# Designed miniproteins, single chains, continued (2), part 59

Each design is a single chain, and the fold is of that chain. pLDDT is the mean over its residues in the fold that is shown.

## One batch from the design tools (miniprotein)

Design m6035
Fold by ESMFold2-Fast:
Structure m6035 (fold): chain A 77 residues (1-77)
Amino acid sequence: MLSFEQKRLLGEIVETADEMLKAGKSKEEIVEAVEEVLKSQPFVSPETRKKLVEAVKKAKSLEELIASVKEILEEQA
């Protein structure tokens, strides 16, 4: 089960990726935007940030991204 902070972070990552995808932004731009979201979240460890960025890079769909981010955040707890 995700904490309140983890649920908020999941929502911010997914919303950022979805909005940028709808705006026609590249995968690289989406990765950069997610990295900026993660920099603003002091509760996320450097190790978890690396895993989340890697999940964005590897995800082939928004659904895959949601699943990967959720799994990583659940493992952080």
Scores: mean pLDDT 78

Design m6036
Fold by ESMFold2-Fast:
Structure m6036 (fold): chain A 91 residues (1-91)
Amino acid sequence: MENERKAEELAEKGEKYYKEGEKIYQTDPSVEGLIKAAKLYGKAADYYRQASELITDEKGEEYRKKADEVEKKANEIERQAVLQLTRQGDA
């Protein structure tokens, strides 16, 4: 089905951004690294959410759950970056 193929392509893009964000989060502990990781996780969540909206089957439900989890992770990392920015001179 056309929507299912498009959902898979969107999910693949989401996974690519998720992996890139995870790599940056693990290797770059700087404020800039945290900001980059959060943005990449946010993009991943957006792609998974778009994929979940195109299909309503079991696979769409999995994409929705992934979008929710990755969005929570992006928000948490963004909070960490803000905390480090407000501690000017401490890091």
Scores: mean pLDDT 82

Design m6037
Fold by ESMFold2-Fast:
Structure m6037 (fold): chain A 89 residues (1-89)
Amino acid sequence: MIKVTVEGEHLGSRVVARFTVDDERAQYSMAVMELYSEAGELLKRSTDPAFKGKVITMTVDYPGAAVMRVTLYDPLTGETVTVEARVEP
């Protein structure tokens, strides 16, 4: 089973997002990490094809509320898992 945690904080006018993925089975899984504004504008995107056992940190200078999203792709089943969390100023 895939375990994903998404945590974020505002440090002044900066959003800091941390993504932790624990997936023991996924040799070829890809993670797409995205930060969106409350209005749905994409602020930052990162992709890691080898994210296993890693904490991925993304930062962006943005003073408002943001949505942090991780999408995991399972190449064996074709299924996706999406986890979102919100960070407030």
Scores: mean pLDDT 73

Design m6038
Fold by ESMFold2-Fast:
Structure m6038 (fold): chain A 107 residues (1-107)
Amino acid sequence: MPKEVLLELATASVYLMAALLYYRLGDYEKALEYAEKAAEAVKKAAKIAIEENDKKALEEVLAEARAIKELIEDLLADPRLTEEQKERLRRLKEELEKLIKELEEKL
């Protein structure tokens, strides 16, 4: 696996953990900001994994993208979030679903 993929996946995991922490604290805006940052990091990891055609990297990036998507689905199901926050989450979910499909097609 390329070193750059490992770094971006580690970055995505740290941001995902931060999003979960802020969600638990009731800071939905910060939870969304960190979910968006996690998605950006996993997109960067995906680009490298696709360019390198590294099957192990593609599998690990796919797993991380799915984990971020699960958080987004949990946030979308939460009645405490505003409609503006849910619209941001819906767009982020669509981007991750597209990425997941692209990664699955490469495996």
Scores: mean pLDDT 90

Design m6039
Fold by ESMFold2-Fast:
Structure m6039 (fold): chain A 66 residues (1-66)
Amino acid sequence: MIKELKEKLEEAIKNKDLLEFLKYTRELVKTSSPEEAIEILEELLPLAEGEIKDIIEGAIKQLREE
């Protein structure tokens, strides 16, 4: 299940922990299908601000290419 990863991603957003956010994003990609990961990241986008928002957009772009 991806609920734990989503929770950790939200926590990283609150803490503005860019490295942890990237780590969990990669884990999401490995654990879920690209399409599933994209939908989750898109849902997290409105919760993110600044640098983390840019990271989410970058991750979605790479996943869409797969």
Scores: mean pLDDT 78

Design m6040
Fold by ESMFold2-Fast:
Formats: C-alpha cells, structure tokens, sequence
Structure m6040 (fold): chain A 99 residues (1-99)
C-alpha cells in the first residue's frame, strides 16, 4: 500500500532531479485524474482541484520542489479514496511516462 505511493513519489522525485517539467506535469495530472475516478465525494473533488491549482502554480513559478510537494499531498488524498488495484493501475501509467 505505502510501497506503491512511495514508488510513484520516487518517479516524481527523479523528474525533479532531471528538471523534466513535462514528465512531472504528466505525473501530477495522472494523480489528479486518479482521485477524480476514485471518488464522487464533492469535498474530496474540491480538495483535489485546490491541490492541482497549487501544483500548476508551482510549475509556472519554476518551483519544482513546490510542485513535488503538491504531488505528495495529492497522493495522500488519493490513498484515502483509492483501492490497491487503482493505485497499481496509476503506478503502471506513471512508469510508462517516467522512463
């Protein structure tokens, strides 16, 4: 469970180290979309939207560390609402883009 989240986070951290803005943007969007697919709860959806707006703001400011922190917060929210199978599906998609 935490191992899947950790592996996704390690791939996002690698994108930060490589200054790969496109891969980091794609990872953040995959995490955001996974939250939307896993929950129909309005409060959860609004929290996810707020985190995504913060993520985009950090990317526009060229603040990769702030963008990574926003991904961490989205992953913690996803962990509250997603099944293990949904997390595994997300990890495979992240692996495909974070080569």
Amino acid sequence: MDEIIKEILELAEKAVEEKDYETLYQIGNLVYNAILKSSENLETILRAIGLRLRFIGHLLDKDLEGALESIKEMLELLKEVATEEELKELLEKVKEIAK
Scores: mean pLDDT 87

Design m6041
Fold by ESMFold2-Fast:
Structure m6041 (fold): chain A 79 residues (1-79)
Amino acid sequence: SADAARAAVRPALEEAAKGATPEQANMISSAGLTAIDGAARKDLPAAQKGADEMIKYGEKAGNLEAARRAADQVLAAAQ
């Protein structure tokens, strides 16, 4: 379910937002929720777009590797 997927991915999303500003953290969280919704619906293109946004905002926050890891977890859930 989407709720279970959100719970599973949340620790990785928190790591991606570590040390980020509140605005950056909110952007990463919103992109993550979009990707998770896409994954739960088996909509791989939507999950991919959300994952790409997580990586972009995570990079801006200085957490590129953590954001990449969170994106990989969400995309794995979409498959």
Scores: mean pLDDT 79

Design m6042
Fold by ESMFold2-Fast:
Structure m6042 (fold): chain A 86 residues (1-86)
Amino acid sequence: RRQVIEEIAAELRVMAKELRAAGQDALAARLEDLADRLLADPSSVTPADGFLMEQIAEALRAAGQDALAARARAIAETLFRLAPVK
């Protein structure tokens, strides 16, 4: 579980670097913010995080970043699975 969150955070940071290189600074900042929060408090994962990643995936697809959009959608699915109500 912690390992999966660390893998997600690492992937979000890689995607953010790619987005900054493409001039998508606002989307990159959103990914960086999410990665930092997940690493600081892994228990803070909620379904809202999956929804946020779906919104980012749609924004990426609209920008023609199809590969990054697919990665964002996969992360959204993983976040939904990690966000059970205790």
Scores: mean pLDDT 78

Design m6043
Fold by ESMFold2-Fast:
Structure m6043 (fold): chain A 60 residues (1-60)
Amino acid sequence: PYEADPSNPAVKELREFADSLDIQANDVILQRILEANDYNIEKAKLALIQLSKEYNGDLR
């Protein structure tokens, strides 16, 4: 089974970014976004914004 690593600093940074924009996402979704973007935080942030527009800010 796939599980997010909550100690990963990239996951923490993306979570803080999501929280600052009032985007609702769990750590599993955030880590999947990071993995899809090869842990490039800037690309992950852009992908998160795009997904938040599609799902009205709730990715859970």
Scores: mean pLDDT 77

Design m6044
Fold by ESMFold2-Fast:
Structure m6044 (fold): chain A 73 residues (1-73)
Amino acid sequence: SAEEQAKLGAWLFSQGRLEEALAAFEEAIRLDPEYWAAWEGRGRVLEAMGRLEEAAEDFARAAELRKKLGDPR
């Protein structure tokens, strides 16, 4: 599920495995493009990779979705 891929991405990010974390969050977004936490997670990984413009776009998308959809239940 998108939630499982996002949890995997967060764990990989905590391990410093940035490329694998990115792939896991990309899969979460593919499974559920409205899952704002996956966009936020990918943004954090991109920021850690120095890809600041792409990170900013992902954070903006996450904020937009979070306002419209609310927190995941």
Scores: mean pLDDT 85

Design m6045
Fold by ESMFold2-Fast:
Structure m6045 (fold): chain A 81 residues (1-81)
Amino acid sequence: SSDEEALKEATARLLRRARELVERLGPAEDLTPEQYRELAEALIEEAEREAKRLEEEGKLEAAKKLREAIANEREGLAELL
């Protein structure tokens, strides 16, 4: 479906962005807790932008799934604080 295709494309963009950010910062084992939080927050912001784009394109089911994933990640991040 078009929603499945849009979600796949959004996911691919997010994974590419995640790789760019991780490679810029170096190995995960060398990240400080502050750098890890900044990385997580940056990825959540990118995912929110992708969800908004999906909503604007009328891909409501894809946007819903991405927003659910964002909510789950925020809960995980809150447990680290």
Scores: mean pLDDT 77

Design m6046
Fold by ESMFold2-Fast:
Structure m6046 (fold): chain A 100 residues (1-100)
Amino acid sequence: SANLVEEAKKQIDELKEKLIKEIEEAETVEKAKEIVKQAAGLLKDLADYLASQGMDQSKVNEINAIIDEMIEKAEKARTKEELIKIVEETTKRMLAVLDK
């Protein structure tokens, strides 16, 4: 459904903006990492929802792989700037999958 994809894109963009702000406002890099990991859970829930609505399993698998890579990169990040770049790259890659 075109509406399903557009709603998913909007949710990803809104989550990205909120997440970047929460990372910037976090007192520590460790707290910012917790915020990113929590957001990864929300993105996986979105991927599960899209699968339940009939999205191709290949696309769902690609989205989940992108989210898993975000979690691994976030654990290794040393700065809030690195976490923000990881979030921006992850959301851009997810949006590209949805545009296929």
Scores: mean pLDDT 89

Design m6047
Fold by ESMFold2-Fast:
Structure m6047 (fold): chain A 73 residues (1-73)
Amino acid sequence: SEASGLLEEAAEILREYGYDQEADRVLELNREGRYGEAAKLIVEAAVKLYEQGKTEEAMKLLEIAKKVEDILK
């Protein structure tokens, strides 16, 4: 699904920035069809990246989470 592809993209970004556990959890939630919980986890990780000064990466993750939420409406 479109949501599944977006979650895979978010997991790749999370791994790139050392959030391996969060990436693994996003992929697990994606396999279970728990897209809303995956989007929430992505938002939580994006906030952490923003606090670390990784603004562009945080904004990209927030955009992905918003797209997933919009698909679920």
Scores: mean pLDDT 87

Design m6048
Fold by ESMFold2-Fast:
Structure m6048 (fold): chain A 60 residues (1-60)
Amino acid sequence: GLAEAAAGGAAFLATGSGAALARGGKHLVDSIREGDEEARALVEKGGGARALGELARRLG
């Protein structure tokens, strides 16, 4: 849920994984620049917690 996504994101940021989240964010920005509407929707409409949950899932 949202609480778990927020907690997971906070835990990731509390470790050295802050850099990994920043890199994921840059990848999303590059995708938006290339016209990837889905990546843009995740960032803008999904909200930070949901986007962080997706990044946490991908990164491990």
Scores: mean pLDDT 55

Design m6049
Fold by ESMFold2-Fast:
Structure m6049 (fold): chain A 102 residues (1-102)
Amino acid sequence: VTEKRLAIFEEAYKELVELAKKGELTKEKVREILAEAVEKAAATYPEMSENQKAMYELLLAVLNRDYEKVEELAKKYNITAPSEKEVEETLNKLIEYLKKEA
């Protein structure tokens, strides 16, 4: 991870904390903000390895709730697909953490 990619995720984190402080933090806003950060981070690579491309594409599909794409990418790259339940549980834990930090 370069400093530029770290800065992108730090900005996303700050935005999520501010939304939590305002009582406006929702799962949909978390997905939207993280998806934007993932897209910006991907754009910082001059050249992506197959594994990096797979990871960013999978993360984006998960955040967009495109579970057909998640399954397709998991099979294409021989990765275990996270279930919708696992994703929802992870997002719930993240939201609780952000509310605690706010």
Scores: mean pLDDT 80

Design m6050
Fold by ESMFold2-Fast:
Structure m6050 (fold): chain A 97 residues (1-97)
Amino acid sequence: GSSYPVIVVIDAILKGADLADARRIAQAGARAIEEAGGTVLSVEVEEPGRITIVAGAKDVEQARRVGEAAERAIRETAAAIPSVTDVDISVGIIENK
């Protein structure tokens, strides 16, 4: 369980990314979450290019901004890496009531 009212889960699969590329992309997503006012709770990176970021938010509106900021940062950072041929992102928002 988390102490945050809303949890945001960002899952990304990056075809063609190595571990270093995936780490760089994950850090861009985590930074975007913090800049959007979210709290990064965990960042996991696995080969062959899987990223999971879990963030806390104070409300659903912040959670949406956090998810949108993370997705944008992940897509923009991945677009700068020529070896990355596919980007699959899902964003889940979970309310703790």
Scores: mean pLDDT 86

Design m6051
Fold by ESMFold2-Fast:
Structure m6051 (fold): chain A 80 residues (1-80)
Amino acid sequence: SLKKKLEELQKNLEKLRKEITDRRMDVGAAEAAARRIYKETKNKSVEEGVELGRKLADTFPSPEAREVVEKAIEEFVKEK
């Protein structure tokens, strides 16, 4: 029925909006995690810093958030 199709579309739109919001929040959290990697790894080995960063990246569900953390790890390795 048309009513069921409209209800399904509304649910899909709500899911998409939530996913967009969650991804934006994930990216913000990833940026904070990236800053934390730099701070926490000042007195750690490169290997320990990379391992910490990869574990943090794995906690983020969105590919965009993981990319932010991975880029921070790459910059950290280059600066060491």
Scores: mean pLDDT 69

Design m6052
Fold by ESMFold2-Fast:
Structure m6052 (fold): chain A 65 residues (1-65)
Amino acid sequence: VTKETAAAIYSVGLALDYGIDAKFRIEDGRLVIEVEKVDEKTKELLEEINKYLKSLGLGEAVLVE
């Protein structure tokens, strides 16, 4: 399993804990998070995911509506 794949799996689990419906994909080695609408809760999820990505030496995730 690559670092990118591990990050995606972790992020899916975290989104479930937040109760957020999101789709995750990897494009050019970058994690992309697709949501219906960006709100405060979604931004908090992104911040937690980015903390984890930094710990792995990966670039920040992209949030898309």
Scores: mean pLDDT 79

Design m6053
Fold by ESMFold2-Fast:
Structure m6053 (fold): chain A 72 residues (1-72)
Amino acid sequence: SMEEIEDEFYKQLREVLDQAYEKALAEGNLDAFRRVAAILREQAKKYLSPEKVAEFDAEIDRRLAELEAQLA
């Protein structure tokens, strides 16, 4: 179904976000995470429901805050 496709796509976006987060921590590169996050936000807006977009934006914002705290 379209809902199953959306859930799988959302899962893939979150996996890419997780990889970008881990790489940013390992390399100390916050700007690289910001660039990936911006691309992922754009993809979410094109293919996800507004509710899932809001949820994903909140997750990105939380991970960005965590990175800023750890790399400060």
Scores: mean pLDDT 87

Design m6054
Fold by ESMFold2-Fast:
Structure m6054 (fold): chain A 98 residues (1-98)
Amino acid sequence: SSLQQRVQSAVNEVVSLARSKGFSQLANAISTFFSKHSKDNPLLILSLSNELKNIIPRLSSLEEEEIVVEIINSSDSVSDALIDLSTWDALKLIKEFL
């Protein structure tokens, strides 16, 4: 598959995953965000998609969904969203073990 097809597939998979978990607000935020940032670096879009695929199954509450939605909606670029989501997720995991 072309890089563009891989990017579109990855975005569609993340949106579908969020919807399947009942996170409709997150699914809408992700879909809107990637539409706005379709011209960003495709490798960064794939990286953010993979980070979201890792995070979404581990969301345990509507409050956690709201935090991820806020990060996505407040991010000006794919790289900003990736950094902020990765930082939030890392801190959450560290707190679980400390």
Scores: mean pLDDT 87

Design m6055
Fold by ESMFold2-Fast:
Structure m6055 (fold): chain A 85 residues (1-85)
Amino acid sequence: SILDANNKSSEIRSLVQKAIDALINGDIEEAEKIIDEILEKYKVSEEAKKLAEEAKEAARKGDVLTAQQLLSEFAKEVIKDILKE
């Protein structure tokens, strides 16, 4: 339903924002944990998995801005995947 899709989209955006907040606070381990939680909870495309791995790599390198941009694209891709169900 539209309400179910909207609720899942809201949860994904909330989780991604928590990952971004963790990165801003220097907690890379927590950010990676949240990303992995999203990947485990939802059936995601190979494109979404690729964005998640690229975001984790940027985070490990301390490139918070790139990691944030990749996480935003990851959220959009995961939401698209859910809307196709």
Scores: mean pLDDT 83

Design m6056
Fold by ESMFold2-Fast:
Structure m6056 (fold): chain A 65 residues (1-65)
Amino acid sequence: SMEEEKEKLLKEAKKKIDELMSKETNPDPEKRKEFEEKAIEEAIEIVKDVPEAKKILEERLESSK
């Protein structure tokens, strides 16, 4: 179902964000925030074919600004 596909892709996207963030060791909070924004943008590419999942990540990106 579309709902199951959405949950699966959101889980994959969250995992990618978590993996990217775990590798960021820059002590500058501003640089870490920029890295998080880039990580979310990369995760959006994973969910691009599922509009509902894409919207959730786009809202997360907007909230980070």
Scores: mean pLDDT 77

Design m6057
Fold by ESMFold2-Fast:
Structure m6057 (fold): chain A 63 residues (1-63)
Amino acid sequence: METIKEFLLRIAGVGEELAENLIKAGYKTIEELKKAGPDDLAKIPGVDMLLATAIATAAKLYE
């Protein structure tokens, strides 16, 4: 099973620092990330609305 960090690092524009910021904000699993909207993700340091939308979309498409 893919880890949350490995999943996040596959998304264009997400580096290791942003992946750690998401994990520290409480997004420790892909399931938790699927429940978040772009508005919630955009509140995280280093995540703008465009990147937040990309992360939310990638999480929703994950099986």
Scores: mean pLDDT 78

Design m6058
Fold by ESMFold2-Fast:
Structure m6058 (fold): chain A 110 residues (1-110)
Amino acid sequence: LLEEWIEDIKKNRPDMKTLVVLDVEGFDEYASKHGSKAGLSTVLMFEIQEIMEELGVDATVVGSSGDIFAVGLKIADVAEAKRLGEEIAERLSKKWGLPVRVLAVVKLEP
């Protein structure tokens, strides 16, 4: 799954330099109980895009699977990408009432 997201972003958004992987703990179960999993995943992906736009960062949401969400950033510095991922995680956690953490940050090589 992670390798598929890396291949997809390299093909469709080669300008992206890092991939941030977020874990929205319990999201899959939450979505199943509170509506459509597909619908709520789309809402959360849209909110990630809005947060990144507010922060002035060129970003793309690559995909989601269960509790996991992948975001490509036009930021080459891994430490800065992690900091931005942690900012996304904090804002999402406060809004959704679910624990959100940065699971991984991957540097995208050409």
Scores: mean pLDDT 80

Design m6059
Fold by ESMFold2-Fast:
Structure m6059 (fold): chain A 70 residues (1-70)
Amino acid sequence: MKEEIQKKLDEALKYGAEYMRLHDRDKAGALVAEFASAALDAIDNPEKREEFDQAYEKVKKAYEEALKAQ
């Protein structure tokens, strides 16, 4: 569980860094911070896993939408 969450956190940080270069740096930072908080909650509380998965998809979708908006 924790290892899986850490891998997704690392991936979201990569998405956030690239999104910052392509578009809104402030918005990218906020999305990454929200995801990091959700990851910490999911590690301590398995019931929060759904929120973590949703936050991960939100970061990924924002990155993909930024690419399309070019």
Scores: mean pLDDT 67

Design m6060
Fold by ESMFold2-Fast:
Structure m6060 (fold): chain A 55 residues (1-55)
Amino acid sequence: GTLSRIRELARAHPQLPGAEVIARMSDEELREYLKKKGISAEEFLEQLQQAVRAL
């Protein structure tokens, strides 16, 4: 699912800000994190993909 894909990208790119923390999150923790940011999982995945492309 989208949450697993977010964690996979974060795990593959530990140099990204917050990636190490995100990679260690459970589905529940990641969902709560996204809720606090006011962003969807799909939007966050897109942001991570753009950050990876800028490396």
Scores: mean pLDDT 83

Design m6061
Fold by ESMFold2-Fast:
Structure m6061 (fold): chain A 76 residues (1-76)
Amino acid sequence: GIIFQIRDPAKLRELAAAAREKAAKYAELQKKGLISKAQADKEIKKALGLAAMYEAASQPDASIGSMGDAGVEAMK
């Protein structure tokens, strides 16, 4: 799919934190026996995947891909 890029690190970190809290909630439900391990694993993986994406976006660690001014005009 086509997605927009957010470059506000504070907002992206908040979204990542919310996703991690969602994963923790499913882990607690599984510990209490309210949901199956398979259901918990699925939801936790989904939430942690989203958190990882937001964390990566908050620090675009293209640390070696950060081009100097010479590359800027070539990018559109």
Scores: mean pLDDT 67

Design m6062
Fold by ESMFold2-Fast:
Structure m6062 (fold): chain A 85 residues (1-85)
Amino acid sequence: GEEELEKLEKELEELREEFLKLIDESNLSEEQKREYRLELEELEGLADIARAIAKITGDYEFGIKKLKEIIKEVEELLKKVKELN
């Protein structure tokens, strides 16, 4: 339930830190770096909304499902950036 949601929140934060470091150290243009940072911020916003809905409604299954989907999207962005370096 809630414990699994908190674990996924921590996983997302760790992926965020890895992603931002990779973007900072990458050979991407400043425009591309900005675009990737904005994509991450949008995904983080969706995660915050899903978490809030889960906590307010008690629908932890929904929150967990949505956070897992968002984590996969962040992992795919991370792969894309790694392939460009």
Scores: mean pLDDT 86

Design m6063
Fold by ESMFold2-Fast:
Structure m6063 (fold): chain A 97 residues (1-97)
Amino acid sequence: SLSEKLKKINEAIDNLLKQIAAETNEQKRRSMLETLKETMEDILEDIAKQLGISKEELLNMSDEELFDLLTKKFGKETAENVLKIIEKYKEIEELLG
């Protein structure tokens, strides 16, 4: 299911972020963050398409509006997992500048 897939994706992201935090080579660390960001962008683009909105609209929506929209379309568990991905995506954007 989408919920199970997104849960596994969040676990994989968390594991990769731990590995990136332990990386001492600055160039390699940046490359790993950029690759992870691109992978997350593809996931968010797919979710946005399923909702009938743009990725930009998805990222600019309030957490409350987005949670309601996602819950109606996919259910509460999927909505929670999507919001976790968006939170991590924004964290990576901040780290990359």
Scores: mean pLDDT 87

Design m6064
Fold by ESMFold2-Fast:
Structure m6064 (fold): chain A 80 residues (1-80)
Amino acid sequence: MESLLKKVIESLEKAIKAAKEGDILEAEISLTFALMLAYLAGEPEVAKLVSEAAQAARDGDIEKAIKLAEEAKKLAEKKL
């Protein structure tokens, strides 16, 4: 459980960094991986925020995607 949440956090950190650097494709890939890991960890609240971040990235709202990914990361950290 905790090991999977650590992988979610790592993937979210990678997604946030990629988005801030303008690497939107890498950000989307990292968000998709974080979403898969959040489902495997049984963390539906984290998965919801990651899903919303991924949708914002697809819609071109990168600022919203970063904000939602940071919220997902904070929530995952509270569950460790």
Scores: mean pLDDT 84

Design m6065
Fold by ESMFold2-Fast:
Structure m6065 (fold): chain A 104 residues (1-104)
Amino acid sequence: MNDQILALLQQQRQQLEALSRAAAAGDTAAAEAHLKALLETLKQENDLINQAAAQGIKVPRIPSETASLLTSLLLLYVAGESPDTLSELAQEVADRLGEFLASL
């Protein structure tokens, strides 16, 4: 279970880096595709966390500040925030996920 969650967090990091690059390039189609993939991996992670909780299994959890920044990114994307802001925020979340993964 932990290995599965770590793999999903690594996928999220890659998706956030790809989203950042697409947003910086003004490629709205690529940005939307990467956001959709990110939402799918977030759903899979949530399903695994809920399954682990039901089994009493302790799982790795991202820092609350990183989770808050990820939520802010998703809300700002829906609100139509500037591509530069979205690119910078997506890269910040990716970097923080990388630091978290390296700390494990």
Scores: mean pLDDT 84

Design m6066
Fold by ESMFold2-Fast:
Order: structure tokens, then C-alpha cells, then sequence
Structure m6066 (fold): chain A 90 residues (1-90)
């Protein structure tokens, strides 16, 4: 999915540039916008996304040098947060 790949790339850039707060803010805003678009078409329930995010976060903590794994955890967490916000608005 192109939207998931775009979100992963933005999450990877966020992880790589955590020392640049101005760039980080712009990347975070762009990632949240992509996550909103993805949340509208991704059929997975919030509970499933939260469980998978926790699992990936644990794996990333065990392998912090695996930036792709860390980026996947960040991306899935962002998607879950957006789904939670949409549920609160409904």
C-alpha cells in the first residue's frame, strides 16, 4: 500500500532526525496527515493496531539499531493514535 510506505518513510526520517526539532515537527505533522488518510481505508480495529504497536515497540527496544523496525513501530503507533482520535470524534 502506497500510503503505508509513505508513512513508513516519514517515520524513518523522524527516527533518523530526532536531533532536529524543526524538521521533526514538520515530519510529524506530515506523518499524522498520511496516518489520517490511511486510517480512513485501513480496516483493522484500534485494539488490533494497539496490540501490534506494543509488540513492535518491544522488538524495537530490543533492537534499537534496526531503524526500519523502530520506524515501523512509530508508524503503527501513529496510525493507532489517529484511529483513537477519530473514534473520540464519532
Amino acid sequence: DALWEELLELALRLVEHEDDPELGRRLEEEALEVARRLAAVDPRPLAELEAEARRLEAEAQANPDDLELVARAVALRALGQVKKLLAAEA
Scores: mean pLDDT 79

Design m6067
Fold by ESMFold2-Fast:
Structure m6067 (fold): chain A 80 residues (1-80)
Amino acid sequence: MDEEIRRAVESLDLNEAIEALRALGYEVDPATFFRTLARAARELGDEETADAFAQVHDALEAGDYDRALELLAELTRSLL
């Protein structure tokens, strides 16, 4: 799951990442997905990753897809 999302982000295609999630049987909107990831990261004590996911969520909620893609690309690099 996460690997398919990172691959799609490397191409800067948020819609492709959402489609990959649907192919795995998940029907989720992208903002809710990243909000859930932020909460999970905080519960695990990883506040840096949680803040990064929260920023993606905020950008998606604001309709700023360019910013969301930039943040996802940064996340992909930081997780390497």
Scores: mean pLDDT 66

Design m6068
Fold by ESMFold2-Fast:
Structure m6068 (fold): chain A 64 residues (1-64)
Amino acid sequence: MSDEIREKLIEYSQSEHPAYREAVRLFFTTEDPEIKEKIKEAFLKDSSPEEIEKLVKEIREKEK
């Protein structure tokens, strides 16, 4: 399971789409386990750029 997530993180970090790269950055910088789980779930579902963009906005709003 961890290896599969790592592979997806590498692929998305190389994406030309800014939303995927921002989601990868948030995954590595956040210490909130709920945020990590949301990003992981979205990546495992192969979410669209639109879904990832919405997720990134929600995460930024929830960071206190």
Scores: mean pLDDT 76

Design m6069
Fold by ESMFold2-Fast:
Structure m6069 (fold): chain A 52 residues (1-52)
Amino acid sequence: TQEKLEEAGKYLDEVNNSRNGEEVSRATSKFNQYVKDNNLSIDDVLEYYSSK
């Protein structure tokens, strides 16, 4: 759903705002977990995020 894509986009914002490798790793893990748990396509999330 659009709501799930928007929520996944928030985790991408955390990745993009990370300033060191540890923060990137943590944010990326949260993003991947959310995508997996909600059976989302990474490509769909990236397309939605890029359209803003």
Scores: mean pLDDT 78

